# Designed miniproteins, single chains, continued (5), part 8

Each design is a single chain, and the fold is of that chain. pLDDT is the mean over its residues in the fold that is shown.

## One batch from the design tools (miniprotein)

Design m16248
Fold by ESMFold2-Fast:
Structure m16248 (fold): chain A 97 residues (1-97)
Amino acid sequence: SKEEELRKKTKEVLEEVIELVKQNKLDEAVEKLNEAMKYFEELLKAGDMSAIKPLMTLGVAMLVIGVAVTLMTREGEKEEEAREFAVEQLEKILKSI
């Protein structure tokens, strides 16, 4: 089904993003998420409502990375701990789909 196809694509994107975050390639992870979100946004604009759940899922993943980046720039936060937090949250999102 179209829903299963988009679910699989969302899972593949999240798996790639998690790998990039583990490698401390946050800019590349953000770029990968933006490219995938643009793809799903274009599907939604074309009337494909099955793109909503993928978009929301990737939006939450983007917020997780944004939180981790913010924590890395705060006084008293350790970069590695913030990165590990992001990986844990992203893996929980991946497991939920």
Scores: mean pLDDT 86

Design m16249
Fold by ESMFold2-Fast:
Structure m16249 (fold): chain A 74 residues (1-74)
Amino acid sequence: QVLPTLALARRAFEAGDYARAIANLERLVDPDKPPRGRPTAETLEALRLLAEAYRAAGRDDVAAKVERIIAEHE
């Protein structure tokens, strides 16, 4: 279920545990397999948090991929 996993990811991000935040978010969304259709609001929220978590963890290349997915649906 998206909501509990997203909440866990957000808590980890706020605590500075970016690895755990990324692990939880990757269970909801895959940056290498982006959704083909319009994402749900929950999926878009997960993508936004995932991009921030990748940036905070120094994974700038993967963060850029997620940011492109977000831009495509905005």
Scores: mean pLDDT 78

Design m16250
Fold by ESMFold2-Fast:
Structure m16250 (fold): chain A 100 residues (1-100)
Amino acid sequence: GSLLEKFKKYEKEIKEVADAITEALRGLAADPRVTPEQARKMVALAFSAYASLIDLKFDEAIKDLEEMRKLAQEAGASPEVLERIDKAIELVKKAKEKYK
C-alpha cells in the first residue's frame, strides 16, 4: 500500500506522538533555563523527528528525540520538560510496535 494508506492506519498513534512533541516544545519555550541557541537545536531535532514520523521511520524519530532529551538535560530544563520528551519517545516506540 501507499505511505498515505499506512498513515491512515496509524493516524491516531502518529497524531498522539506529534501532539506529545508539540507539548515538549511548548515546555522548552516556557523554560527560562533554556537559551535561544539551545532551543533552536532542540526545535531542529523535533522537526527532524516529525519528518521521520511522516515517513514511518520510527528508529530515526526515536534517535532525534533522545538527542533532544540529552540537550534538554544538559541545558538544565525542568523535570516536567524532560517527562514530556520521555512521553514522546514512549509513544513513538508504541507506534513502531503497531507498524510491525
Scores: mean pLDDT 81

Design m16251
Fold by ESMFold2-Fast:
Structure m16251 (fold): chain A 81 residues (1-81)
Amino acid sequence: SELEELLEKLLNSTDLAEQFELIVEIAALINSRMDPNDPLHKEAMRLLQELLDLVNKQPEDREGIRKLAEEILRVYKEGEE
């Protein structure tokens, strides 16, 4: 899955600029693949915003970042047509 590859790159990145670029790519992918009227789309975007906030405020919380990434992937797979 393209989303799985982007999330794995994010989890392996220690550069804040690269992490931000990957989050933008993840947002674009979710918006292109999911129906914006689906509650799962709103949930995926909410989780992605939490991930962005966590990366900016506590980049050392690698376990928290990993858990949010896994949750985003689960929601995305449920909402994928």
Scores: mean pLDDT 83

Design m16252
Fold by ESMFold2-Fast:
Structure m16252 (fold): chain A 82 residues (1-82)
Amino acid sequence: MPAIIFGDLDTLIAYGKKHGIRIFDVVRGEPDLDRLERLAGLEEVTLVAMKDANPEEVAKKLRERGLKSYILKEDGSLVEIE
């Protein structure tokens, strides 16, 4: 099932290098959900750095589209958003 991983830019870059993930986006303010859904369709995992949006509300909307959402913590732990 395609997944979106939210996190800090530097942490996501390190995670992407370790796991060979190429699909990366940087969002200012509110994310374009249609764009994120399209990016998730290209690979199993999409990495998204965002500054001002609430990850929990974005995750709820992405779940309605059949996408799982996670937060990558600075310690490298991955937590699913409910």
Scores: mean pLDDT 75

Design m16253
Fold by ESMFold2-Fast:
Structure m16253 (fold): chain A 67 residues (1-67)
Amino acid sequence: DLEKLGELALAVRQGKSFEEIEKIVGKEMAERILKVVELAPQNARDVAGADDATIARLKALEEKLKK
């Protein structure tokens, strides 16, 4: 499943929607990754190469998930 994580990181960097991210890794994994971004935004920048705009988008999507 490391290959899907690589696809997810690329999709996040390209600013793809939550729907597209969900299609790549599935809903459960997408929700888990959004939670990691909430808890450690610095790690998201280091691991996914996410800029401020990408992190803001991920946080907005996370607010909609509520699990």
Scores: mean pLDDT 59

Design m16254
Fold by ESMFold2-Fast:
Structure m16254 (fold): chain A 83 residues (1-83)
Amino acid sequence: MEEGKKIREKMIEEMTRIAEEGRKAGLPVEEISRRIREVAEKYGKKAVELVGKETREKVSSYAAEQLLKVGKEVDELIKKRRE
């Protein structure tokens, strides 16, 4: 699964960069989440085309974890606004 490993590594790098750059630039969490999701969809499709469903599942699982982290930050922001 060399192609699947490369896809996953590139996705991790791109998601990490987007999250870090977005936070430094003061982008809304919703915007950062949207961009991370777009990366996940892009690499998910590529994984299926090149190496099949198992790699897509691993890519999607990692993408879901990143989205969950961003979602927790949104929840904390909403809670702070309401309290």
Scores: mean pLDDT 68

Design m16255
Fold by ESMFold2-Fast:
Structure m16255 (fold): chain A 90 residues (1-90)
Amino acid sequence: ADPELIDEEVRLALAEIYLSIGKKDKDPDAAVEAYEKAFELLEPLLTSPNPQIRADALALLKDIAEHARSLGTPKGEELAKRVEEAIAAA
């Protein structure tokens, strides 16, 4: 077991939890905070040497961008744009 691989898998799992929290939250500001935490966990994984980790991170980031934008708030739109720019840069 490699500490980096364990960290990457833990980051994916924790990001999925934050994404789930954001999707269930009725407060759009709290939802954005949860999505921002998921994004912080996933962004380093876009440059992972493991193609499966990159693919899983990309799928979760796309889901974050869609849900953040769907909130219809300025903060949600801004977060969606930041996530989309991070994906485009990878």
Scores: mean pLDDT 85

Design m16256
Fold by ESMFold2-Fast:
Structure m16256 (fold): chain A 89 residues (1-89)
Amino acid sequence: MAATRAALRAALDEAEKKIMEKVKNHKGIQKFLKEVFERLRALVDAGRYREAALDAKSIAIFFKNLGLTEIVPPLEELARRLEAAAAQA
């Protein structure tokens, strides 16, 4: 359980780093995504992996619909990792 949470935390940090680099010239999008990642970390810390997975999926769909397709793959990868952790609960 602690090892799973640590792995998910590392996955969140890696996804945030990749996504923030892609949107570094868009301050409004950066602010929104910082708030999203803070929320996802809080859910992971609380063991709410299913809720975190659904949130990450919803954000990926939202950005796909906006045409920001370059940040969608790291969000979808994060969502899959969160779903896998939830399925083992």
Scores: mean pLDDT 84

Design m16257
Fold by ESMFold2-Fast:
Structure m16257 (fold): chain A 88 residues (1-88)
Amino acid sequence: MELVKKSIERLLKLAEELVEKEEEENLKAAYEYAKSVIEISKRFLKKYPETKEYIKKAEEILKKVLEITGEEPPEEEALEAARKVYEE
């Protein structure tokens, strides 16, 4: 659990920092990281109810990105942006 929790928290923090920058590429990456947090957290929710908090925070990030961009980033573009931020 510790490794999963740390991974979720790391992705969540990255998404929060990227949203604050409000650059197109960073917003796409933040959207993808937030989606990843939700997906991973939902898989563990039945066994670890505490992951519910991570889902809520990630959903807030998704909403903020959509408010800034006006539409959902294309999946391929969001994945590419996330890779660039991660690999640097």
Scores: mean pLDDT 77

Design m16258
Fold by ESMFold2-Fast:
Structure m16258 (fold): chain A 90 residues (1-90)
Amino acid sequence: PELSELEREKILLGGIGELIRAKYNKNEEQIEESLKKIEEVDPELAEELRKSDLEELIEIFKKKAEEIMPSLSEEEQKSIKKMVESAEKL
């Protein structure tokens, strides 16, 4: 069974959020774990994100969050908004 586009975008958004936190903390183990999760869904994006600095990652994350927001439940929207707010404070 293939993932839906929405499920795929949710996994990517979660992975990017974890990657932002890992890069901010300079935690190499968490960086590799986050990239591995992204790579399982989108290998090309994972390679791009590996090369991206923290500011670029935050911008990519915000754009993806905005794109999926209308397709999410109210609880999921609250979760994503908290993730965006946390990333913007870095």
Scores: mean pLDDT 81

Design m16259
Fold by ESMFold2-Fast:
Structure m16259 (fold): chain A 61 residues (1-61)
Amino acid sequence: IDISETDTVGEILNNKLKLPDSLVFYISDLTGIRFPRISDKLKDLGIDPETMKKFLEKYLS
């Protein structure tokens, strides 16, 4: 999966994976941010794209 640090959480969940916004709570656990927004970009949350890619690959396998 091609993931960029400029991709938003919502774009990754909804457009690339067809998953609900409820998975945003897992992003909270990864970053320590209590209320991440689906409009937040990975770079703004301090999430590197490789970490996100590994997370998503676990859910797709």
Scores: mean pLDDT 68

Design m16260
Fold by ESMFold2-Fast:
Parts: C-alpha cells; sequence; structure tokens
Structure m16260 (fold): chain A 71 residues (1-71)
C-alpha cells in the first residue's frame, strides 16, 4: 500500500539522510491522501535540496504547495 511505501521510505531516510528518500516518502503519503504528512516529508526533502536534482527540487516544491492546499 501507499502507507507501507511511505513507512519504508521514512525508515530509509532515518538511516541514510537522503533527500530522495524523503521525497519518495512524501509522494507515497500524498498518494495515500495523508496531506499533512506529505507536506512534512516534502519539506524534509527540501531541507536536503543540495542532494536533489533541479527536477526533484521542482517536484518537491510543487507537491508541497498542493499538499498544503489539500491538508
Amino acid sequence: SALDEADRYGTLYAATGRGSDALNAGKAYFEAKEYEKAAEWFQKALEREGQLSEEQRKEARENLKKAKELA
């Protein structure tokens, strides 16, 4: 499920600190319609923006905005 996927990426982020794992956790929470949690995880990804590609940073910013609007 999307929640199982979110939990997995959250666990990976705790171990790795990788912005891409935080981005994937946010996307999984968004798919699960857990918009407040999705927003938190997109923000965590953006705190690691130096590890993200330009496209991933754009995706995180756009999805953060959407998550906040739907929360």
Scores: mean pLDDT 86

Design m16261
Fold by ESMFold2-Fast:
Structure m16261 (fold): chain A 59 residues (1-59)
Amino acid sequence: MKVEETFELPAEDEEEAAINRELAKKEVADKYNVPVENVSIKSEEEKGKTLTLTLEATL
């Protein structure tokens, strides 16, 4: 079974984007009680200073 979560996160630079990707993956892993390795990036879009990140977790 797979679940999907979408986040809109601030990303002024690549460092902030990287930090927010890792935090979002951890939040999804914790929410569904799965290892972080079961959470993958399904899609990613940077527009201006906003990162739209869609994560997929395999249960």
Scores: mean pLDDT 81

Design m16262
Fold by ESMFold2-Fast:
Structure m16262 (fold): chain A 68 residues (1-68)
Amino acid sequence: SMEEELERFKERLKKRLSEVVEEEEAERIAEEAVELYRESLKTVKPGAAYAGAALRAIGEAEDERLRR
């Protein structure tokens, strides 16, 4: 189901982001990315929605890292 796919996306992304930022920040960024992924699925193909959401999350984590 789409909910299971979104949950899997969130868990994978949170795990990866936790290597760069604090766990609480990783969870927040991953949740925001899931919402972007869900919205993007309404207008673009699944692969493009996935890539866009993942890249945005990685960029946000990198911005958090660079502020320190």
Scores: mean pLDDT 82

Design m16263
Fold by ESMFold2-Fast:
Structure m16263 (fold): chain A 70 residues (1-70)
Amino acid sequence: MTSGFVPTDPEVREKARERAIKEAKEQGLSDEQIDQASNADLVQHGELIQQAAQESPDKAQALANVWASS
């Protein structure tokens, strides 16, 4: 196996996204919230993070990770 300097291989990013989604589900986020985060525009992303933060900072972080991995 060769190590790349920039670990942004499509396969690596896909696995990172899958993990972020799994962690979000473990935090109690709904499939709808996760799907919205993955496909959210900038305004909707901000709103989803604010709503999640009202429930738990951990939920907000998990949702942000889903968006960042998309």
Scores: mean pLDDT 72

Design m16264
Fold by ESMFold2-Fast:
Structure m16264 (fold): chain A 100 residues (1-100)
Amino acid sequence: SEMDELLEEFRKVAETLSEEEKKWLLNFEQGLIDLLDAGASVAEVIALIERGIQELKELNAPEELIEFYRRIAELMRTMSQEEVRELFRRLVEVLEEIVK
């Protein structure tokens, strides 16, 4: 599925990150889930991801990670809150496996 392909691409990018970047990303993804659980709209989460993309550019993060989040933000425009929550839950699962 497109979701499984995105998760595999994310895993490959995440494995190239430093330990500090992986931990930051895990906290960021968990924060997005917490906001959705608190009643944030998908549009509000997309706006936060777009801000995160600008921060990643300033930190000279890998272009593959920046492109991944651009694709995720675009995909999320067609998704429900529940689908977005499931996506980020699975991204957190991938990061937890990689971080330990």
Scores: mean pLDDT 82

Design m16265
Fold by ESMFold2-Fast:
Structure m16265 (fold): chain A 64 residues (1-64)
Amino acid sequence: SEEEKAKQATDELIRKVREEARRSPGRAAQVATEGIEKIGKEFSPELALEAAQRISDVLAELLA
């Protein structure tokens, strides 16, 4: 389903964000923003908002 594909894309984006955060918080935020925009274009705004929420939680954890 599109939801399953969007979840896979979001999981891959979270992996990239975690990797970039080890080097630069600013780069991690940039990768997150670009990835969320791509999910919105490829799937839907609703799935992009779900991805944004999950990514926001990850970034909050990594920047604590």
Scores: mean pLDDT 83

Design m16266
Fold by ESMFold2-Fast:
Structure m16266 (fold): chain A 85 residues (1-85)
Amino acid sequence: MVSEEEAKKLAEVGKKVAETSKNTGASNLANGLAESTAAAKSLNSEGLESGVKGLEERAKEEKDPEMKKALQALADAAKEALEKA
C-alpha cells in the first residue's frame, strides 16, 4: 500500500517530468507511473517495482541533466513508496 503523501509526491514529480519532456515516450512513461502509483494503493507492489526499475534505467541513459534529475527524483520517490508499502 502506497501512502497518500507518497502517491501525491509521485504524481507531482511525474507531472513535472511530463511538462519538461517534449518527447511523447517520456511523457507516456511519466503518466504510466502516476497511474501505477494510484493502482498501487489497492494492489501488490509488482507494477511499481517494474516502474522504478524502468525509470532508473532511463535516468542512466538520459543525456539532458534536467530530465535525468527529474527521472531520478521520480524513481527515488517511487522506491520510497515501495519501501513503505
Scores: mean pLDDT 59

Design m16267
Fold by ESMFold2-Fast:
Structure m16267 (fold): chain A 99 residues (1-99)
Amino acid sequence: MEKKWESAEETARQIESFLESGGEDVTLTGYVPSEEGEFAKATFKLSKDGKLTITLESTASKAIRERALLIEGTVASRAAKTLEDVQALYAEVQAEIAK
């Protein structure tokens, strides 16, 4: 969906600009779709150290929770080395929200 993709790109640019300016942690609110067409709210917290934490609302499905944990684990496993890696992971999360 075009509007969601535009929002994802805008969010990624905001993260990049904030981190490049030497800012603190970035907190963003997004949505992860459910199979029933409802959306679970997700808070994405990106630390300047390249750590991504995803907090899902209590109604989020197990599948969505597992995806969030997998993304966080991927960041930790990579020992995120660059802002580009962090931005790419965030873009993947936003793409998942857009599905």
Scores: mean pLDDT 54

Design m16268
Fold by ESMFold2-Fast:
Structure m16268 (fold): chain A 89 residues (1-89)
Amino acid sequence: MGELEKFFDEKAKDAKEVIAYSRTGADALLVLVSAVVNGKPAGVRAMSPEEFKARYEIEEEKEFDDYKVYAARLPDGTLAVAVERKEDL
């Protein structure tokens, strides 16, 4: 399991639900499919990282080889994560 997948798994372990976001949803889908979320409800949504940062209070920002990731914990216990490919930065 890669470091990005580990990050998702570790953040998701106490989450009610995991929702991954990326500009078109494609990168979020690729990341989420490879991540272990321990059978929790998981979803993919299209949202730009700029809109995500404007809408949610970022709890953690972390950089990986190909991606920059922004994590937010919603009041209902949902883990929301935005994924941005470094080529787009």
Scores: mean pLDDT 73

Design m16269
Fold by ESMFold2-Fast:
Structure m16269 (fold): chain A 90 residues (1-90)
Amino acid sequence: SHLEEEARKLIDAALARLAAGEPRAAVAQRLAREVYDYAIENKLSEEELEHLLEYITRLLEERIADPALREAFIAAVRGALAHALAELKA
């Protein structure tokens, strides 16, 4: 799906930024912002927001071996999507 393709692109970009030596917190915040912007721009439904969170969580669990980094990224994305849900329901 377009949602899954976009999620993969955003995660690929975040991992590339980490490999380039960008600070972990900055990369996590940028990923969170890009996920938020995608959700708002595409007016995702509650079901689509839940699907996006589940899919991104699975990608991060598969692709990030460092547990602390993985947990930080999942938390950042979860927060961004919760914020998007609140904005879209307003």
Scores: mean pLDDT 89

Design m16270
Fold by ESMFold2-Fast:
Structure m16270 (fold): chain A 93 residues (1-93)
Amino acid sequence: MAEVELLVRGEPEEVLIQVRLRADGRVRGLLLTAGRDNEEDFDRAAEAAIAFVRRAEAEGVAVSPAVTLRFAPSASEAEREAARRMAARVAAA
């Protein structure tokens, strides 16, 4: 299994999107890891992930996004809810 990390670059903070590939180059899943303190980072990550999926599909790459979220144990409920909303948007794309 190969992994590709895509950093969503935006000031002031970045969100890490990991794209997991199968050995044949097909997308296996997406892993989203967001910064601790900003709900806007989750929205930016969702938009970038949706754009990535749509672009890959347009280029003939088969994409089946399985979104996995990771949080620190200290993550607030607001952060977790924002990330769940982001994951739902990406999965629906």
Scores: mean pLDDT 52

Design m16271
Fold by ESMFold2-Fast:
Structure m16271 (fold): chain A 82 residues (1-82)
Amino acid sequence: MEEAIELIRKAAEIEAQKYLEQGDLEAAQQALNLGRSLIENIRKAKTEFEREIIASFLYMAAAISQDPEARKLLIEAADLIE
């Protein structure tokens, strides 16, 4: 769990930094908010079904990620949660 949380935090920071470099403050804030939401859901997850839903969201976030390192971290986090 803690390792998955660290991977999500790092991925969100990479995505936010990339958007900040492009001048897109709104997209940067959305990336950080999504990361925070995923971490909160992981901490609250108690059932296998809840973990499957969170892993699905992580795979979706990876699919739309513009940064290959962030994408890799999100996939690794999803694999750890399942």
Scores: mean pLDDT 82

Design m16272
Fold by ESMFold2-Fast:
Structure m16272 (fold): chain A 79 residues (1-79)
Amino acid sequence: MSEKTKKVEELLKKAEEILNDESLSAEEKWKKMQEIVAELQAILSTLSIEEIESDPKLMEILKKFEKVLQEIIEKIKAE
């Protein structure tokens, strides 16, 4: 596993912890998630599409990130 893929996996774990943190409001979760997304975007900008598509673990992690982000967006939209 590349160092970049490990970093993305660590960011996913942080995102899941934020999503499941009962002490945080939906707005606080979104603010923390924006910081994680910015770091994720910075890492992904250094990778080619071919490098991303050729790493099945990275693709799996990115799909999980999409689901976590969607769940937070839904929580914010719920009143």
Scores: mean pLDDT 78

Design m16273
Fold by ESMFold2-Fast:
Structure m16273 (fold): chain A 86 residues (1-86)
Amino acid sequence: SEEKEEVRKLIENLLKAAQEAKGASPFERDVVAALIDMAAAIIKRYGKSEEEKEAANLLSQAADYLRQGKVDEAIKLLKEAIEKVK
Protein backbone atom coordinates (compact mmCIF):
# COMPACT_ATOMS: atom_id res chain seq x y z
CA SER A 1 0.00 0.00 0.00
CA GLU A 2 1.02 3.65 -0.42
CA GLU A 3 0.89 4.19 3.35
CA LYS A 4 3.15 1.15 3.99
CA GLU A 5 5.73 2.47 1.47
CA GLU A 6 5.67 5.94 3.09
CA VAL A 7 6.14 4.37 6.55
CA ARG A 8 9.12 2.35 5.25
CA LYS A 9 10.73 5.46 3.68
CA LEU A 10 10.20 7.43 6.89
CA ILE A 11 11.93 4.73 8.99
CA GLU A 12 14.79 4.50 6.43
CA ASN A 13 15.33 8.28 6.80
CA LEU A 14 15.30 7.94 10.60
CA LEU A 15 17.88 5.14 10.38
CA LYS A 16 20.19 7.44 8.37
CA ALA A 17 19.73 10.20 10.96
CA ALA A 18 20.54 7.77 13.82
CA GLN A 19 23.67 6.52 12.00
CA GLU A 20 24.85 10.12 11.49
CA ALA A 21 24.17 10.81 15.20
CA LYS A 22 26.84 8.26 16.20
CA GLY A 23 29.48 10.31 18.02
CA ALA A 24 27.19 13.38 17.98
CA SER A 25 26.42 15.56 21.01
CA PRO A 26 23.70 14.53 23.52
CA PHE A 27 21.63 17.46 22.17
CA GLU A 28 21.81 16.17 18.57
CA ARG A 29 20.96 12.60 19.68
CA ASP A 30 17.95 13.89 21.66
CA VAL A 31 16.70 15.79 18.58
CA VAL A 32 16.90 12.58 16.50
CA ALA A 33 15.21 10.62 19.32
CA ALA A 34 12.36 13.18 19.40
CA LEU A 35 11.88 12.78 15.62
CA ILE A 36 11.76 8.98 16.03
CA ASP A 37 9.17 9.28 18.85
CA MET A 38 7.03 11.58 16.67
CA ALA A 39 7.20 9.07 13.81
CA ALA A 40 6.25 6.21 16.18
CA ALA A 41 3.18 8.15 17.42
CA ILE A 42 2.07 8.92 13.83
CA ILE A 43 2.55 5.31 12.65
CA LYS A 44 0.62 4.02 15.70
CA ARG A 45 -2.25 6.47 14.98
CA TYR A 46 -2.53 5.81 11.22
CA GLY A 47 -1.05 2.32 10.88
CA LYS A 48 -3.58 -0.42 10.15
CA SER A 49 -1.38 -3.54 10.08
CA GLU A 50 0.12 -5.48 13.02
CA GLU A 51 3.53 -5.05 11.36
CA GLU A 52 3.15 -1.23 11.42
CA LYS A 53 2.20 -1.42 15.12
CA GLU A 54 5.29 -3.57 15.80
CA ALA A 55 7.45 -1.08 13.85
CA ALA A 56 6.07 1.81 15.94
CA ASN A 57 6.95 -0.06 19.15
CA LEU A 58 10.51 -0.69 17.87
CA LEU A 59 10.86 3.03 17.01
CA SER A 60 9.83 4.05 20.56
CA GLN A 61 12.44 1.66 22.00
CA ALA A 62 15.08 2.99 19.57
CA ALA A 63 14.37 6.57 20.69
CA ASP A 64 14.88 5.54 24.35
CA TYR A 65 18.22 3.86 23.52
CA LEU A 66 19.36 6.89 21.50
CA ARG A 67 18.61 9.21 24.46
CA GLN A 68 20.76 6.90 26.61
CA GLY A 69 23.65 7.16 24.10
CA LYS A 70 23.19 3.50 23.07
CA VAL A 71 23.33 4.37 19.37
CA ASP A 72 24.20 0.85 18.09
CA GLU A 73 21.18 -0.62 19.94
CA ALA A 74 18.94 2.11 18.46
CA ILE A 75 20.27 1.38 14.93
CA LYS A 76 19.57 -2.35 15.42
CA LEU A 77 15.93 -1.65 16.39
CA LEU A 78 15.45 0.77 13.45
CA LYS A 79 16.70 -1.94 11.05
CA GLU A 80 14.24 -4.41 12.63
CA ALA A 81 11.43 -1.84 12.18
CA ILE A 82 12.25 -1.57 8.44
CA GLU A 83 12.00 -5.39 8.14
CA LYS A 84 8.50 -5.26 9.72
CA VAL A 85 7.23 -2.83 7.01
CA LYS A 86 8.93 -4.52 4.02
Scores: mean pLDDT 86

Design m16274
Fold by ESMFold2-Fast:
Structure m16274 (fold): chain A 59 residues (1-59)
Amino acid sequence: MSTLEKFIIKESEEFGKKYQQETNPKVKEVNLDSFATFFSKLTGEDKEYIKEILKKNAE
């Protein structure tokens, strides 16, 4: 497993915890979009694809 893969796993887990803790839907959406943008740039993956993965992992 690459250093990038380990980083993505750790950050995704941390995001999931924060996403579950946040109760404001507008703040949740802004944070989700920001995180998806960050990972999209980091990995080269499509932003929408990352957004869906983050949602599934947080639900």
Scores: mean pLDDT 73

Design m16275
Fold by ESMFold2-Fast:
Structure m16275 (fold): chain A 95 residues (1-95)
Amino acid sequence: LDRVIERLDELARELRSQGKTESADLVDLFTRHVRTVKRLVEEDPTPDTYKTAANSVRRRGGLISGQLRGLGDDETADRVRELADEAVRELESLA
């Protein structure tokens, strides 16, 4: 998950440099969620926890992506969805 977190942090910085503060804030919310998920799987490294974590990331990534589309930021929405899918694949591979 460290690679996904790093790429989300980079995306948020890029968006802020472009003046897309609302999109950056949504990306930060997703980054915080992925960090929370990472902590939970590190504290309880079981197949059930990885499966629950993957479902949580998938759901939150979908919500944040939808909110970004609502702002008219389809490019950032697609990038968040891609990173969510990467995180889900990593978590499911460890389940």
Scores: mean pLDDT 87

Design m16276
Fold by ESMFold2-Fast:
Structure m16276 (fold): chain A 120 residues (1-120)
Amino acid sequence: APTPEQVKAAIDEALARGVDPRGAFALAKTAADMGLFEYAKRALEHAIERLPEYLARLTPEQLEVFKKTLSEKLGVEIKADSPEELAEKIRELFEKVTSPEEIKQLADALLDAFYAAERA
């Protein structure tokens, strides 16, 4: 398994190279699983800033699958009628995160939503 120092270096390099939202969410999950919550937050912020462009490329069916999966995984109702509104709701959820457990839960839920939407 990689060391914490190796994971930190890999995240710094990936974010500097402009990694895509899905890659950034995967890095956030890895960092959170290792207790590197500052790095998990940085990777989540990077992904969320790029999320509107990604969501705008989804079909209506894929967008609904993304929204439904995220809602089910987080146990919250997400009301959004556009890619831009969905991205804003996700940013609001991120800004409310105050614990390591919440960071890990959000990273896991977002990664699951990406995989579910790509399979739709």
Scores: mean pLDDT 83

Design m16277
Fold by ESMFold2-Fast:
Structure m16277 (fold): chain A 61 residues (1-61)
Amino acid sequence: MRREAAINSVKKLEEIGVSKGDIAAMLHRAGFSYREIGEILGITPGTVRKLIKKAYEEAKK
């Protein structure tokens, strides 16, 4: 259920030029794990963690 909706939302966000870091942060806030986000975006969980950390730091500046 959640996974299908997330994949469709990610596709739309990629088409309009939203960064992978912002997409990863949105998915993490929605309750997805780093592993699940990595599978959705096609990147490693370690890269997901770095992108989410950077996105949160940029948002709090």
Scores: mean pLDDT 73

Design m16278
Fold by ESMFold2-Fast:
Structure m16278 (fold): chain A 93 residues (1-93)
Amino acid sequence: MKVVLALVISPDADKKKAEEILREAAKLIEELAGHEVEIVPLDTTLEELKELALKAYKEGKKVLIGISEEQSTPEIKEEAEKMLEEIKEEILK
């Protein structure tokens, strides 16, 4: 199974630290579950991420989207949660 892995961060966040977190998560998914992991670039917008997630689901891939507690703002968390709900609604149609 191919897994698409994304992390939502603030534009002013420590991108290097976020990339390290993504690499460790990808390694754990590959080692423990035997899945191939495709990491989404951290500079991907929420709109692009929503489109990418919907496309990946249609292609039979699993999508894992994390929201960074340390590397995001309350406003970005709210927008990301709204995006996740919109993705769920679209999949359930």
Scores: mean pLDDT 77

Design m16279
Fold by ESMFold2-Fast:
Structure m16279 (fold): chain A 76 residues (1-76)
Amino acid sequence: MTPEERFEQLRAEIDRLIEEAEKAKKNGDTEKFDELVSRIFRLIEEMFSVAEGDPELLEKAREYAKEAVKKINEIK
């Protein structure tokens, strides 16, 4: 798997977890929301690790992380 393929896989997983977090929040499941947010941040850390040594991929990781955090804040 290339770093770009792994990055896209992580992005898809994070997007899925954000959707689950939104559902958990709508259902009043604060514990599940907090768990999902923790998992999202761990995957964002992995995304930066995958992007290490690639300036273009690091820039994409930073922009995507900003968007992911924004979506989480919109759910709060």
Scores: mean pLDDT 85

Design m16280
Fold by ESMFold2-Fast:
Structure m16280 (fold): chain A 97 residues (1-97)
Amino acid sequence: SKEFIEKAKKAIEEGKDLLDQAMANSRALGDALERDPEAFIKALAERLGLDVEKVTPSQAVAYVVGLVLRMIGALLDGNLKEAQADVDELQAIVDAV
């Protein structure tokens, strides 16, 4: 537990800019989903090459949450390159919606 807390503090300190970007992108995606859920799902499906008629709102939310969790995991492992890639993917989805 102590090792995890220390690792988390270091990840936050070293990855502050990436965490700030991920939080901003997560808020923007939440706002887009609340504004127009159908347009959100369509934009996400088109970006992922998926059939929009087969994508549920729950699957779209799960995908975005999965990106955030993957980014957090990368930061905890000190993998700033993977964390940046996940933040860039979140930004690309924001730009699409």
Scores: mean pLDDT 78

Design m16281
Fold by ESMFold2-Fast:
Structure m16281 (fold): chain A 84 residues (1-84)
Amino acid sequence: SLEELAKKTYEEVKKAAEELYKAGDFETIELMARTAAQAALNETSDENLAKARAAGKAILPYVKDPELQKEIEEAIAKAEAKLK
């Protein structure tokens, strides 16, 4: 289901983001965050939008740049509006 896909994506991305955060690899976290935001804005399938939304939510707590945090939050909101 779409819900199961989102949960799996969230868990996988959260684990990856935690490992990168502990390693101090904030550049890769920012790249992952920008990639998730772009997917949330540009994807057309419900499956890919659900994955992008889940990835964005999982990464958000590890993003240090407040401008990027806002960009991700706005992208997530747009994906949520499309998935309603």
Scores: mean pLDDT 85

